Designed miniproteins, single chains. Designs and how they scored, part 102

Each design is a single chain, and the fold is of that chain. pLDDT is the mean over its residues in the fold that is shown.

## One batch from the design tools (miniprotein)

Design m3775
Fold by ESMFold2-Fast:
Structure m3775 (fold): chain A 59 residues (1-59)
Amino acid sequence: GSGPEILAVQQRLHDLGFYDGPVDGVLDAALRAAINAFQRGFGLEVDGVPDAATLALLE
């Protein structure tokens, strides 16, 4: 799957240093790993999904 929200998540994680893969709007294994690392670093539930709590902290 892909969408504008995934593009925004990829760009933000790239800017924060968690993700260095392509900003292509695709939620793949590399992006899920970056989301997991971010969630773990901020004490969130580690599910690899850009949920509301994850998106709020990426703001």
Scores: mean pLDDT 78

Design m3776
Fold by ESMFold2-Fast:
Structure m3776 (fold): chain A 90 residues (1-90)
Amino acid sequence: SAEEEIKELEKEIEELKKEIKELEEKIKELEKELKEILKELKKATDKEEILKLIGEALAKLGDITDLELKIKKLEKEIEKLKKKIEELKA
């Protein structure tokens, strides 16, 4: 029935929201690590240490960007599922 299909879609949406929350927590950890790297970079005077810290900061930014893109894909999937629920209610 349409009602049973709606319940399954609502369950899928809740599972996707849970995945988004886990990715947001990972981003928060990476942002904290990035802030510490940037603090160390401001104090660094040695060229090799500066280049190493820049590399570490760029790697963290890349990881954050990848996770943000994953969240956007999951958010779009949730929007598609919500639209399907509204179509089933009509």
Scores: mean pLDDT 90

Design m3777
Fold by ESMFold2-Fast:
Structure m3777 (fold): chain A 76 residues (1-76)
Amino acid sequence: SELEEKIRELEREIEELKEQKEELEKEIEELKKKLKEDPNNKEVKKKLVTKEVALGLLDAAISFLEEQIRRLKEKL
């Protein structure tokens, strides 16, 4: 079924995005630890903000794809 193949493709894309999210969350926690040790480190603050924005975008993308899968599964 083309519908089942499309669902599998979207599920694979979500898995890849979730792996990226886990790595990004790990990097954010490492940056938060560095910032706790040096609260005035402007470079660490900039990197943290950039990665937190990227995390928000990944969360939005995952939620969008999960909604698409939900709608497609309703047709099965």
Scores: mean pLDDT 88

Design m3778
Fold by ESMFold2-Fast:
Structure m3778 (fold): chain A 60 residues (1-60)
Amino acid sequence: SPRVVRRAQILLEASEGVIDILNTVLDRTNASPSERQRLLDRARREHERLREELRREIES
């Protein structure tokens, strides 16, 4: 539905901002490389999930 598509777009934009903030915080806190990678990978997976849901809604 158009409403679901619009909501997913807003969430995708918010997810991008969260990933940027998370990357900055992890850099400033001297997090270990493995900890940084795990957290960033989690955030990227969630962003990609939302992007895929949006794609399916548009193509359905």
Scores: mean pLDDT 74

Design m3779
Fold by ESMFold2-Fast:
Structure m3779 (fold): chain A 71 residues (1-71)
Amino acid sequence: PSEEDFEREVAEAIVLMARGIALAELSHVTDPEERQRLAEEAVRLIERIGKELGLDPAFTEEAVADVRAAA
């Protein structure tokens, strides 16, 4: 595999880790308003990470959809 493939895999792993942390945090929140706030913050962070790392928007959108569904 190329260095570009490795860089993409690392970038994807970072987004998936951010998604995982967001989902874990949301699982501890019972207040719907607080849950929505955390989900929106996590979405903004994931979108920023994906953009900065040059990931395919479709990959980032899937991670964002998972977080929004958990809220």
Scores: mean pLDDT 82

Design m3780
Fold by ESMFold2-Fast:
Structure m3780 (fold): chain A 84 residues (1-84)
Amino acid sequence: DDEAVKKAEETAREVTKLALEKGMPEEEAIYIGRAAGWATYLAEQGNEKARELLEKLKEAIEKGDFEKAKELAEEAIKLYEEAR
C-alpha cells in the first residue's frame, strides 16, 4: 500500500525531528523515528495496538521521557516483526 508507506516515511521523519529537538542523541532519534514509521504503517493497515503505541511514543518524546520512548519503540518494532 503506497499511501501507508508514504505516511510511514513522513511519520519517521517527523518523529526523528521531534526527538532531536527534544535533545535525543541522533542514533537514538533515528531508531525511534524508524519504529514510529513501522507503527504508522501497521496503524494504516488497521492495527489498533500500533495506533496506541504511536500516540504514546509521541507523548513520551514530547514529555522528554526518553526511557519510555525507547520502550514503546521496542514494542512497535516487535509488533511489526509479528505482523510479517
Scores: mean pLDDT 85

Design m3781
Fold by ESMFold2-Fast:
Structure m3781 (fold): chain A 86 residues (1-86)
Amino acid sequence: MTVEVRVENASPGQALAMVGGAVDAELAGGRLESRTEGSTHVLTVTGANEKGVAAVVAAANGVAAGGATVTIEQEGDKLVITVTAP
């Protein structure tokens, strides 16, 4: 599946954690592409397998435990994770 991570108003630590999850998903067999739109970092992993999806979700849960607001939405074969700093 495709996983898109949007990190909005992120601290460097939150951005680094989500990049780590996305890199783990690429190493599990996906393809990672990244872009920055103002204060929003967008990470897209295409062809993510179950291990890759789990890695990104674990990273998102970690930043949520640190006080970020996390929204996870699924549309067909695309999972969108939005992380907003407090």
Scores: mean pLDDT 79

Design m3782
Fold by ESMFold2-Fast:
Structure m3782 (fold): chain A 80 residues (1-80)
Amino acid sequence: SYEDIFEGMLSLLEKLSPEEALEVLEKTIELAKHVGSEKALKIAEEGLKKTKELLKEGKYEEAKKVAAEAIAKALSEIEK
């Protein structure tokens, strides 16, 4: 189910460093562009911007959470 995939993805993303999460977000943006999903692209780009802002503020745990949620939501839009 979407819930199982979403929770599994969040669990994997929680194991990433903030830098690794940014890399996955950037690749998610590339994927969204490749498949032509405007909604996924918007979600991933906004997630990247917010994640970078939180990292600059030293809010590493919030940054990881925002990145993980943005990746999961963008990928969910691509799969629709």
Scores: mean pLDDT 80

Design m3783
Fold by ESMFold2-Fast:
Structure m3783 (fold): chain A 89 residues (1-89)
Amino acid sequence: ERREELEKQYEEEIEKNKDDPEKVAGIRSRYLAQLIADEILESTAKALAEILYKHEQGDETVPERAIRLAKAALESGDELLKKYYEELK
């Protein structure tokens, strides 16, 4: 599980650098940024997959720009987007 692995790595890095406040602050900032990035990636992949699916079903309310971005992401090899998109099919 990615979150548990990140949490374990975070705890180990903090323990190794506990005597260096600047490094500790940097480690905390990177960990928080990674958690936010992972959540954004997950939510974004689900939203883009749904955009592609609705477009293929003929939903005219889906914006053209959103469709283009979703297609570009899928073609770039986004594994998470591909997974959710396949699940909708």
Scores: mean pLDDT 76

Design m3784
Fold by ESMFold2-Fast:
Structure m3784 (fold): chain A 79 residues (1-79)
Amino acid sequence: MKEVEELEKEVDEKIRRLRERARRSEDPEVRRLLEEGVEEAARLATEARKAETLEEQKELLKKAIELIEETEERARELE
């Protein structure tokens, strides 16, 4: 169970950093992209909490991490 808790903590921390980056962004397109990424990552984290199996929880949390990282990379390309 510790592994899921660690992934949840990582997702929460990455979402926090993504929100902070969105707040500091002067480009409205970049800000929108980052905000959308935060919303989708938060949705995946919520779905993970509803999952019946540990494997499903891990998969959803890893998808959230991947989405955040992809969003950060796309935002970097636009800046």
Scores: mean pLDDT 82

Design m3785
Fold by ESMFold2-Fast:
Structure m3785 (fold): chain A 77 residues (1-77)
Amino acid sequence: SKEEKEKEELLKEAEELEAEADYNEALAERAYEAAKALEKNGGDKEEAKKLLELAEELKKKAEELKKKAEELKEKVK
């Protein structure tokens, strides 16, 4: 039915948002690791700071995407 199709579309959108969240979390982790590697090697502290800021932004985006996905899943239940 049309209602079943609408529910499937919402679930698919939620899955896409969760995938984007996971991707942003992975990128945040890599940025954080890169910043820590620079600190350990006595590298550029300003570059390390920029990577930490990027990691924080990506983590925040991931959290927002997860919340949107959860809201869509709740609408289907």
Scores: mean pLDDT 86

Design m3786
Fold by ESMFold2-Fast:
Structure m3786 (fold): chain A 59 residues (1-59)
Amino acid sequence: GPLLEELNALGREARELAAQGRLEEAIAKLDEATRLASQINPVIEKVARRELAELKSQL
């Protein structure tokens, strides 16, 4: 559905930004993805929050 497609797009953008070393921008995109994930499923939200925490630890 449209929410899952948007979540996948945000996740892809975050990974591309992280690969470029643009960690602050990647964190911002993943934070948006985490907020969207909470509207879909708590398991998906938990995974997104874990990825967000891992990126923040690289700052």
Scores: mean pLDDT 81

Design m3787
Fold by ESMFold2-Fast:
Structure m3787 (fold): chain A 57 residues (1-57)
Amino acid sequence: GVEEGRRLVEQGREAAQQGNYAEASKLYRKAAELFRDIDPVRAKALEEVAAQLEKLA
């Protein structure tokens, strides 16, 4: 649901702040899956952020 997606985005942000880009990427991809049917535009944006973070890992 939306609350679960928001929680995963928050956890991803925290992981990125700690320099754990691999974990952040994984968390943003999980959030994107939850938003896919609710907010496809947000889901796509989260997938793009995850791809950029994966390149930094």
Scores: mean pLDDT 83

Design m3788
Fold by ESMFold2-Fast:
Structure m3788 (fold): chain A 62 residues (1-62)
Amino acid sequence: SPLLAVVGRDYEAKNENEISLKKGDKVLVLEEVDSEHVLVKNLKTGEVGLIPKSVLGNAGIA
């Protein structure tokens, strides 16, 4: 099942495959792409893209 997670820190996209997020935003984790990156959907904006896993906080709902 997709995991609902909360963004732990502000993040600015570094390339075209990434998205920018604000601390406290709720995201749906769609896929783990590699050990360091996840594909997420920002539930506030509807944007889909990659972020580093370190951007996510420790809170999540399965």
Scores: mean pLDDT 79

Design m3789
Fold by ESMFold2-Fast:
Structure m3789 (fold): chain A 67 residues (1-67)
Amino acid sequence: SRKEQLTEAAELALKGSYVELSDEEKARFAELMQQFSEEEIVKAIVDLTGVSEEEARKILDKAKEQL
């Protein structure tokens, strides 16, 4: 479902912010970023982690450095 895919995107962004993603995880994260807006992924990170929107955006930006 859409909610499950957004949660997957948030989990991959969080993981990618502090560890290197596998090639398979990078490909999946790139696919999800094409399906959802950055705003939707940032909101999913907030919902998953409880951090501020500003911190969630930093998490997403850090993970994107791997793509």
Scores: mean pLDDT 86

Design m3790
Fold by ESMFold2-Fast:
Structure m3790 (fold): chain A 70 residues (1-70)
Amino acid sequence: STSEIAALKAEIAALDAKIAELEARLEELRKQDLSDPAVRAQILELEIEIGVLQLERAVNRLILKKLESQ
């Protein structure tokens, strides 16, 4: 339905915004001393979180495509 499509688009937009925020944080961390194990650990944690959110976004985009095809 139109309301379900609108809700899913809103969820995708929220995921896009959160991914952009985390990518900005990752860019700032990559400007720090990469020889520091603590900095590398924070980078890895952010990369994992971004990856999970990108997967969630991909799933939601697939659902949206199926709904728009009906």
Scores: mean pLDDT 88

Design m3791
Fold by ESMFold2-Fast:
Order: structure tokens, then C-alpha cells, then sequence
Structure m3791 (fold): chain A 78 residues (1-78)
């Protein structure tokens, strides 16, 4: 699972590096706000991946690309 998640994140980084950078910054900010809870490396990778997918989906929706937005929304539901 973790290897597949890492591979998916790197593919997403190649296509949407700004989305992944935003996702990493968002998750880092979220983790700093969490006092006594530290996610595992796998949980952190999953959070970053889903944050990046959310960014791409919303950006596509704002651009009027509903098909691209739906594609990433479906990926988020998995």
C-alpha cells in the first residue's frame, strides 16, 4: 500500500507539482496544529496525496473543467 501510495504521489507531482507542494504545506500546517497526535509515515503520505488531489479537483472545477474535476473526485473516493 505505501509503495503504491508513494508512486501515485510522485506521478501526481510530475503532472501537478504546485498541487503537491500545496498539499505538503497544508498537511505540515495541520500536523503543527495537532498537539499530541503524530500520524504514521503512511498516514502522512495519504493525507498529502488526498490534499493534492483536492487542490487539482477544485482548480479544475474553477476553470470549468468538470470532467477533469470529476476524475480526481472519483480518485479521492477510493
Amino acid sequence: HMEELRAKLEELRAEHPDAVAWGEAFVDGLLKAMKDEEPSEEERLELVYKAALTFVSIDALLRGDEELAKKYEEELKK
Scores: mean pLDDT 76

Design m3792
Fold by ESMFold2-Fast:
Structure m3792 (fold): chain A 69 residues (1-69)
Amino acid sequence: SLDAEALAARVREVLEAHGVPEAAIDAVVRHILENPDRTHLAAAILARHGVPAEVMEEVGRVVREELAA
């Protein structure tokens, strides 16, 4: 099973490091915690909040690493 809390914490750290607005961070973290089986939808949430593609790529890497653990 995906450790949703660990994934949410790592995603928050990446987004905070890149200066992403707290509203966007809260939205994606809430989605991960409530829908751990649908983490692929996190990209759509980040895109709606205008998060840059480079940051979304780093988030995607973190998601893949947590799924592989």
Scores: mean pLDDT 79

Design m3793
Fold by ESMFold2-Fast:
Structure m3793 (fold): chain A 56 residues (1-56)
Amino acid sequence: SIVEELEKKLKEAIEKYGKDSPEVLRLQGDLAFAKGDARKATEYWLKAKEVEKKRS
């Protein structure tokens, strides 16, 4: 399923980029959206954007 694929990608991204990275936060948003939680998805995606802006 898409949920299982996203959970696998999330675990790999945590190991590669760290739990608070924009890459991980985007995947947490995608996973929340796939599970039907649009509000939680939006919160993660916005957090990812803010973290990325601070690094640029």
Scores: mean pLDDT 85

Design m3794
Fold by ESMFold2-Fast:
Structure m3794 (fold): chain A 97 residues (1-97)
Amino acid sequence: SENLKKALENFETILKLIAENKSLIPPEVLKQIDRQIAEMNLALNLGDYERALKAAKKLKEIILKNKSYLPEDVFNKIVEALDKLIEALEKIIKEKE
């Protein structure tokens, strides 16, 4: 699936950007981020795209709440990758209905 490929590519982009900026993020926020990343990874491996979508949306909420800890360019790239991931997951779900 082209949408699955796009979801995975954007997920990898998010993982890279978070890892590269890990030292800027408070430990309690990083635990929340890591929890949603783990949930999304598990959901994607199970083919549970509704579960993956919920995790992606929760991750976006955490990132938006914690915008002040990230450089503006990094924040914008993470949000863009999250929006593309969410769109791809929504398209996968619609294709199965």
Scores: mean pLDDT 90

Design m3795
Fold by ESMFold2-Fast:
Structure m3795 (fold): chain A 55 residues (1-55)
Amino acid sequence: MKTITVYIYDKKSKKFVRYDIPLTVEALQRFGKLAEERGDEEFKKALDSLVEKLS
């Protein structure tokens, strides 16, 4: 299974947090929601684009 290592900015703590994300639609959607809740809109858009390419 392929994974991607990403750093998502957490606006509340003002830190980048590391995540290893499986390249599956379900995992990318889940981490997209996390990025949106953490205030990283650019990363959310990147994950949504990747989901569309994998679907």
Scores: mean pLDDT 74

Design m3796
Fold by ESMFold2-Fast:
Structure m3796 (fold): chain A 68 residues (1-68)
Amino acid sequence: SSEFRKKILEAIGRALRAIGDILDAEAAIAKAKAAGDEAALKAAEEAKAAAEKELAEAKKELEKLEEE
């Protein structure tokens, strides 16, 4: 159904966004380490953890949709 397709595309979209957020956080971690900015490093590590959790939730949703 078109509704099922929409749910799959939405879950894929969330997974892609989460991957982008992980890459941004990894770049921020590298920048913070180079600058010796401990506060920025902590914030970037927390952002990466949050993005990894979002990716896991999106993968779980895709798995559920594949099983119907």
Scores: mean pLDDT 87

Design m3797
Fold by ESMFold2-Fast:
Structure m3797 (fold): chain A 61 residues (1-61)
Amino acid sequence: MSSLLEKLLKKIKEVEKDLSEEEKKIIKEEIEVLKTSKDVTKIIGAELRIIGVLLDVELKK
């Protein structure tokens, strides 16, 4: 597993209380893409979407 994926999963757990139900759903769907896809473009897209949700949560603080 990549270092970035490990950091993303740790950050998701830390901010879990601050996530809306829609944001939790997006994260779950994108994690599934990261686990199942071999397509580099899909993997990058999933990582960027997770990062976008995490940045939105930080901006709401």
Scores: mean pLDDT 76

Design m3799
Fold by ESMFold2-Fast:
Structure m3799 (fold): chain A 68 residues (1-68)
Amino acid sequence: MAGDELAKKALELIKKGIEAYRKGKYDEAEKLFKEAKKLAEQAKALGSPMAPWLINSSDFFLERIAKE
């Protein structure tokens, strides 16, 4: 799978994670953001320019969930 495809998948998981987070479904949101971060790290290894932003976005929400 190309890095851009992994980045696109990570972005979709981030969108779903944000929706779950907004609904107070923190366990579901955490799972989605962890999967998004994993895919974003794989995209970074393949040279995707979007990957650093996707990793940072996932970490931002994971940190917020951890503080709840």
Scores: mean pLDDT 82

Design m3800
Fold by ESMFold2-Fast:
Structure m3800 (fold): chain A 100 residues (1-100)
Amino acid sequence: SLQEEAEKLLKEIDSLVDEMIENAKTDREKFKEIAQKVIELADKVIEILERSDDPSLGPLLYKARVYKNGAEAALKAIDEGKDPETIINIIKGYRKLADF
């Protein structure tokens, strides 16, 4: 089902977000690569779910959009020279919002 496909991709995104947090202080380039992969997977979830008229998929679509926005915000913060702790806090904030 579309729900099962979206949930599987969102679970993969959750794992990648954990890897982003782990790499934020130690490997900037790997952090950026993982963040870009989060954006790409979130875009796939959004594309799949936006083609459905099923309102029960709304929470999954919301979660995907929040993760995409979080990864984009984290990349912007890196480009703006924010410290790793600030970047981690941005990610954690979006993750909490995604799980709401």
Scores: mean pLDDT 87

Design m3801
Fold by ESMFold2-Fast:
Structure m3801 (fold): chain A 63 residues (1-63)
Amino acid sequence: KEVEEDLKKKKETYIKTEKLNPEQQKLVEEALEYFLKALNEPDVEKQQELRKKAVELFEEAEK
């Protein structure tokens, strides 16, 4: 529950970042979509996979 709130907050922070160019914005949006899928995924293992994907996309955008 607490983790869900934290993820939502980070999502909004990333979206509000004006520092990102259009390509990075798309990567962040995709990462956020994967975070949302993870939040709605009842299977813990699948949820972890979705989170990993989101993290990878976020790291790609951070470059």
Scores: mean pLDDT 70

Design m3802
Fold by ESMFold2-Fast:
Structure m3802 (fold): chain A 72 residues (1-72)
Amino acid sequence: MLLPTEPTTENNLVAEANEYAGLGNYFAQLGDLRTAAIAYEKAGELYEKAGLLEKAKEAFEVARELYEQLGE
């Protein structure tokens, strides 16, 4: 990796990931665990693109836990 992403681009990806994480939390509270899991999975992908591997891992773990609660 020789060319780093600009901080502005990384911040935009993080903001978008935070929005999906917020949607995941919202739908989880509504009992829509499938939509919540999908939203957290999207947040994880965006955190990964931003290079925030720990945040991505956390989002993917939440999505996995929600899918397990669905019995899938």
Scores: mean pLDDT 78

Design m3803
Fold by ESMFold2-Fast:
Structure m3803 (fold): chain A 66 residues (1-66)
Amino acid sequence: REAQVEEAVELLREGAELNKKLQEALKAGNWEEAKKYSAKLYEITAKLLEFEEEVRNEAIRRFVEE
């Protein structure tokens, strides 16, 4: 349980960084980088959906409290 929550928190942090990079690429008009970061965000979302709802909820709780 705890290891799964920690993994989900790490994925949420990775997703936040990728979203920041995506926004920066879009502001710069860099469509190739935006496409790359968008694809990586999709992969992060797919991994998060593999966790049980309770694990995801606890990970989100810890992430927003950071």
Scores: mean pLDDT 82

Design m3804
Fold by ESMFold2-Fast:
Structure m3804 (fold): chain A 56 residues (1-56)
Amino acid sequence: SALDFLEESLAYARENNMPEEVIELLEEAIRALKAGDSRTALALAIEAGKLIQQYK
């Protein structure tokens, strides 16, 4: 599910000591998704994904 994917992405970011900005965006995306705001969750997840790709 989208939630499982975001939680796995957050775990990966923490394990690989990614920038705090990435961790914060993933945490906010998870919170938005749990609150039923799928549009905000998607936007935050996309932004986190872009930063993750740039970091690698």
Scores: mean pLDDT 83

Design m3805
Fold by ESMFold2-Fast:
Structure m3805 (fold): chain A 58 residues (1-58)
Amino acid sequence: LKLVKEGIDDFIKEHGDDLDALEWALKVVEELYKEGVLSEEEAELALEKLREAIKEAE
């Protein structure tokens, strides 16, 4: 995945009904942010989208 927004949108489209996958992705985004791979803006965008998807999947 080349763009964080595109990657997260695609992941949620594929796995939006899989709560375990969404929770895993949230942890991965947090780890990538801690390692400096993602900017603060990219991490916030990804986490917000994943949290919304988790809320809907519950």
Scores: mean pLDDT 76

Design m3806
Fold by ESMFold2-Fast:
Structure m3806 (fold): chain A 62 residues (1-62)
Amino acid sequence: SLEELKKKLEELGFTKEQIKLALELYEGIKNKDLEKIDEATRKLLETLSKEQLEKLAELLEE
């Protein structure tokens, strides 16, 4: 769920802006909104470290 993802990201030390982008990506995936997925992914790649991206990917593959 969106709330569970938010809580896990907060526990992993993600910033409020990084969490916002991750939630936008999650909503895009859920709604099959390719434009939203692309936009959120591009911004996440600019703001997250490799390790943070790997952790986010693990959470989204659940």
Scores: mean pLDDT 81

Design m3807
Fold by ESMFold2-Fast:
Structure m3807 (fold): chain A 70 residues (1-70)
Amino acid sequence: MEEKAKEYIEKGRKALDAGDYDTAIEYFQKAIEYGGEDNAEAQLLLATAYLHKGDFEKAAEWGRKAVEAR
């Protein structure tokens, strides 16, 4: 499962770089699904993708979850 989470994080980062925030959100959600809910990296990246999309409420929510995940 760790391999899949890492793969989705890499795909999500490429989508972020391309400005495809919807695809980035989907990949980071998949990374959390395979890496477990304590995947702080994927949660922080998901918050970043929501911020770029302009969804400030979800960006704040996932950012808080990333801080709490240790």
Scores: mean pLDDT 79

Design m3808
Fold by ESMFold2-Fast:
Structure m3808 (fold): chain A 68 residues (1-68)
Amino acid sequence: YEKIFKKFDTDGDGVISAEELKKFLKSLGWNPSDDAVRRLIARFDRDGDGVLDFDEFKALLKSLGLTD
């Protein structure tokens, strides 16, 4: 997970934005709309800041069946 997180955290701020998450999902062969990405973030964004930290990102990956 850490290598994936660091690859898509392109500005090094320690969080995954909606744009970075969309790029990640596209790399898996998905083509989500901006609204779909925003809804995904909202489900795992516990603090309501509109981005995912590393723990929230791992929870999202587990929910999608993406383990290891």
Scores: mean pLDDT 73

Design m3809
Fold by ESMFold2-Fast:
Structure m3809 (fold): chain A 56 residues (1-56)
Amino acid sequence: MKPVDVETIGGSEEAKEYGELASKYLQEGDIAKAVGYIIRAMALGAKPKIVYDNPS
């Protein structure tokens, strides 16, 4: 399975924005930046959920 997206559950609008940035960087293959934004979203009370591809 390969991470393709991140869903932000709960938290503030700012946390959701960080979740969307994490999703963008995951799609670009920049895992380090994606992880950084996931940590920032979690710091704001969100629970980011990593979405894996569902092949077949």
Scores: mean pLDDT 75

Design m3810
Fold by ESMFold2-Fast:
Structure m3810 (fold): chain A 97 residues (1-97)
Amino acid sequence: AEAARRAAREEAEALRRRADELAGRLSQLGVRYSKVSEPSMRPLGDELGARVAEVDPRYAGIVEFAASSSTREKLPEVQRLADELIEALRRARALEA
């Protein structure tokens, strides 16, 4: 039925909006934490960015920035948002296929 196809499209669009919201939050955290980041966080930023790039490369730079700008104390928040972003992008892609 066309209704099922329309529902899947609407869910994919909602997941894409959620991804943009999560990316916005990550960007804000990156800016906020930039003055307190540890040099050792850059390799983890690169790793998280690579994981996001496998799903959607448009969001990789934001995740890399947020993670590399974080401290060890703040990293769990950035990691949680990155995992939610990856999941939203994967689910949207599956519905769009």
Scores: mean pLDDT 80

Design m3811
Fold by ESMFold2-Fast:
Structure m3811 (fold): chain A 80 residues (1-80)
Amino acid sequence: SEEERKRKLRIEFEKYLREVSDKVNQAAAEKGLSPEERRKIEFRLLEEAHRLYKDMLEGKISFEEAKKRLENIAEELVKE
């Protein structure tokens, strides 16, 4: 069913987002960023993740594409 598909996507995406978020937080801490800057990075990561999740649920992008885009966003957020 569509409900089952959406539930599975949510679980897998939430798991992946947690892993990406943990890596971003570690990288930001290693760079010596302030708690305020780390909070801003985390907030922006979550905003972008929400957009990707919505697009994935609507069938606009695949889970693999959503993962790839989230990884690229995370990398950019901690490089700057």
Scores: mean pLDDT 84

Design m3812
Fold by ESMFold2-Fast:
Structure m3812 (fold): chain A 77 residues (1-77)
Amino acid sequence: SKEELDREVQEGIVDIAIGVANVDALHGKVDEAVEFLESLLPKVPEELRPRVYQAAADIAEKGGLTEKAAELREKAA
């Protein structure tokens, strides 16, 4: 169905975005990676937002942004 296809497309876009953010973080662009993922949240379906928050929290934590990681994990719950 179109509804199921649209869901798969949105999931794929989120996966690609998380991948891009992780590559940026590996190159030391931790703040930019987190900001990029946060900028996508208003355009992401509500059911996929916890996944984006979790990915941003993981990036923030690995990058030493401990307080930001805690805030993002809270929003993922």
Scores: mean pLDDT 85

Design m3813
Fold by ESMFold2-Fast:
Structure m3813 (fold): chain A 60 residues (1-60)
Amino acid sequence: SMEEKIEEIDEELRKKQKELLESMPENPSLEEVRKFTAEALTLAGEAFDRKVELRREARE
């Protein structure tokens, strides 16, 4: 179902965000924090776009 696919996307996002957080050094520089934040937002945006696409397909 569409709901199952959305849940899978959200679970994948959660795992990727956790991996990104775990890859962060204990005392990151300001530059590293900015880069980390940008990457986290990119992952969230990609997941959002995938969910929008699934909802569009479901309306066909």
Scores: mean pLDDT 83

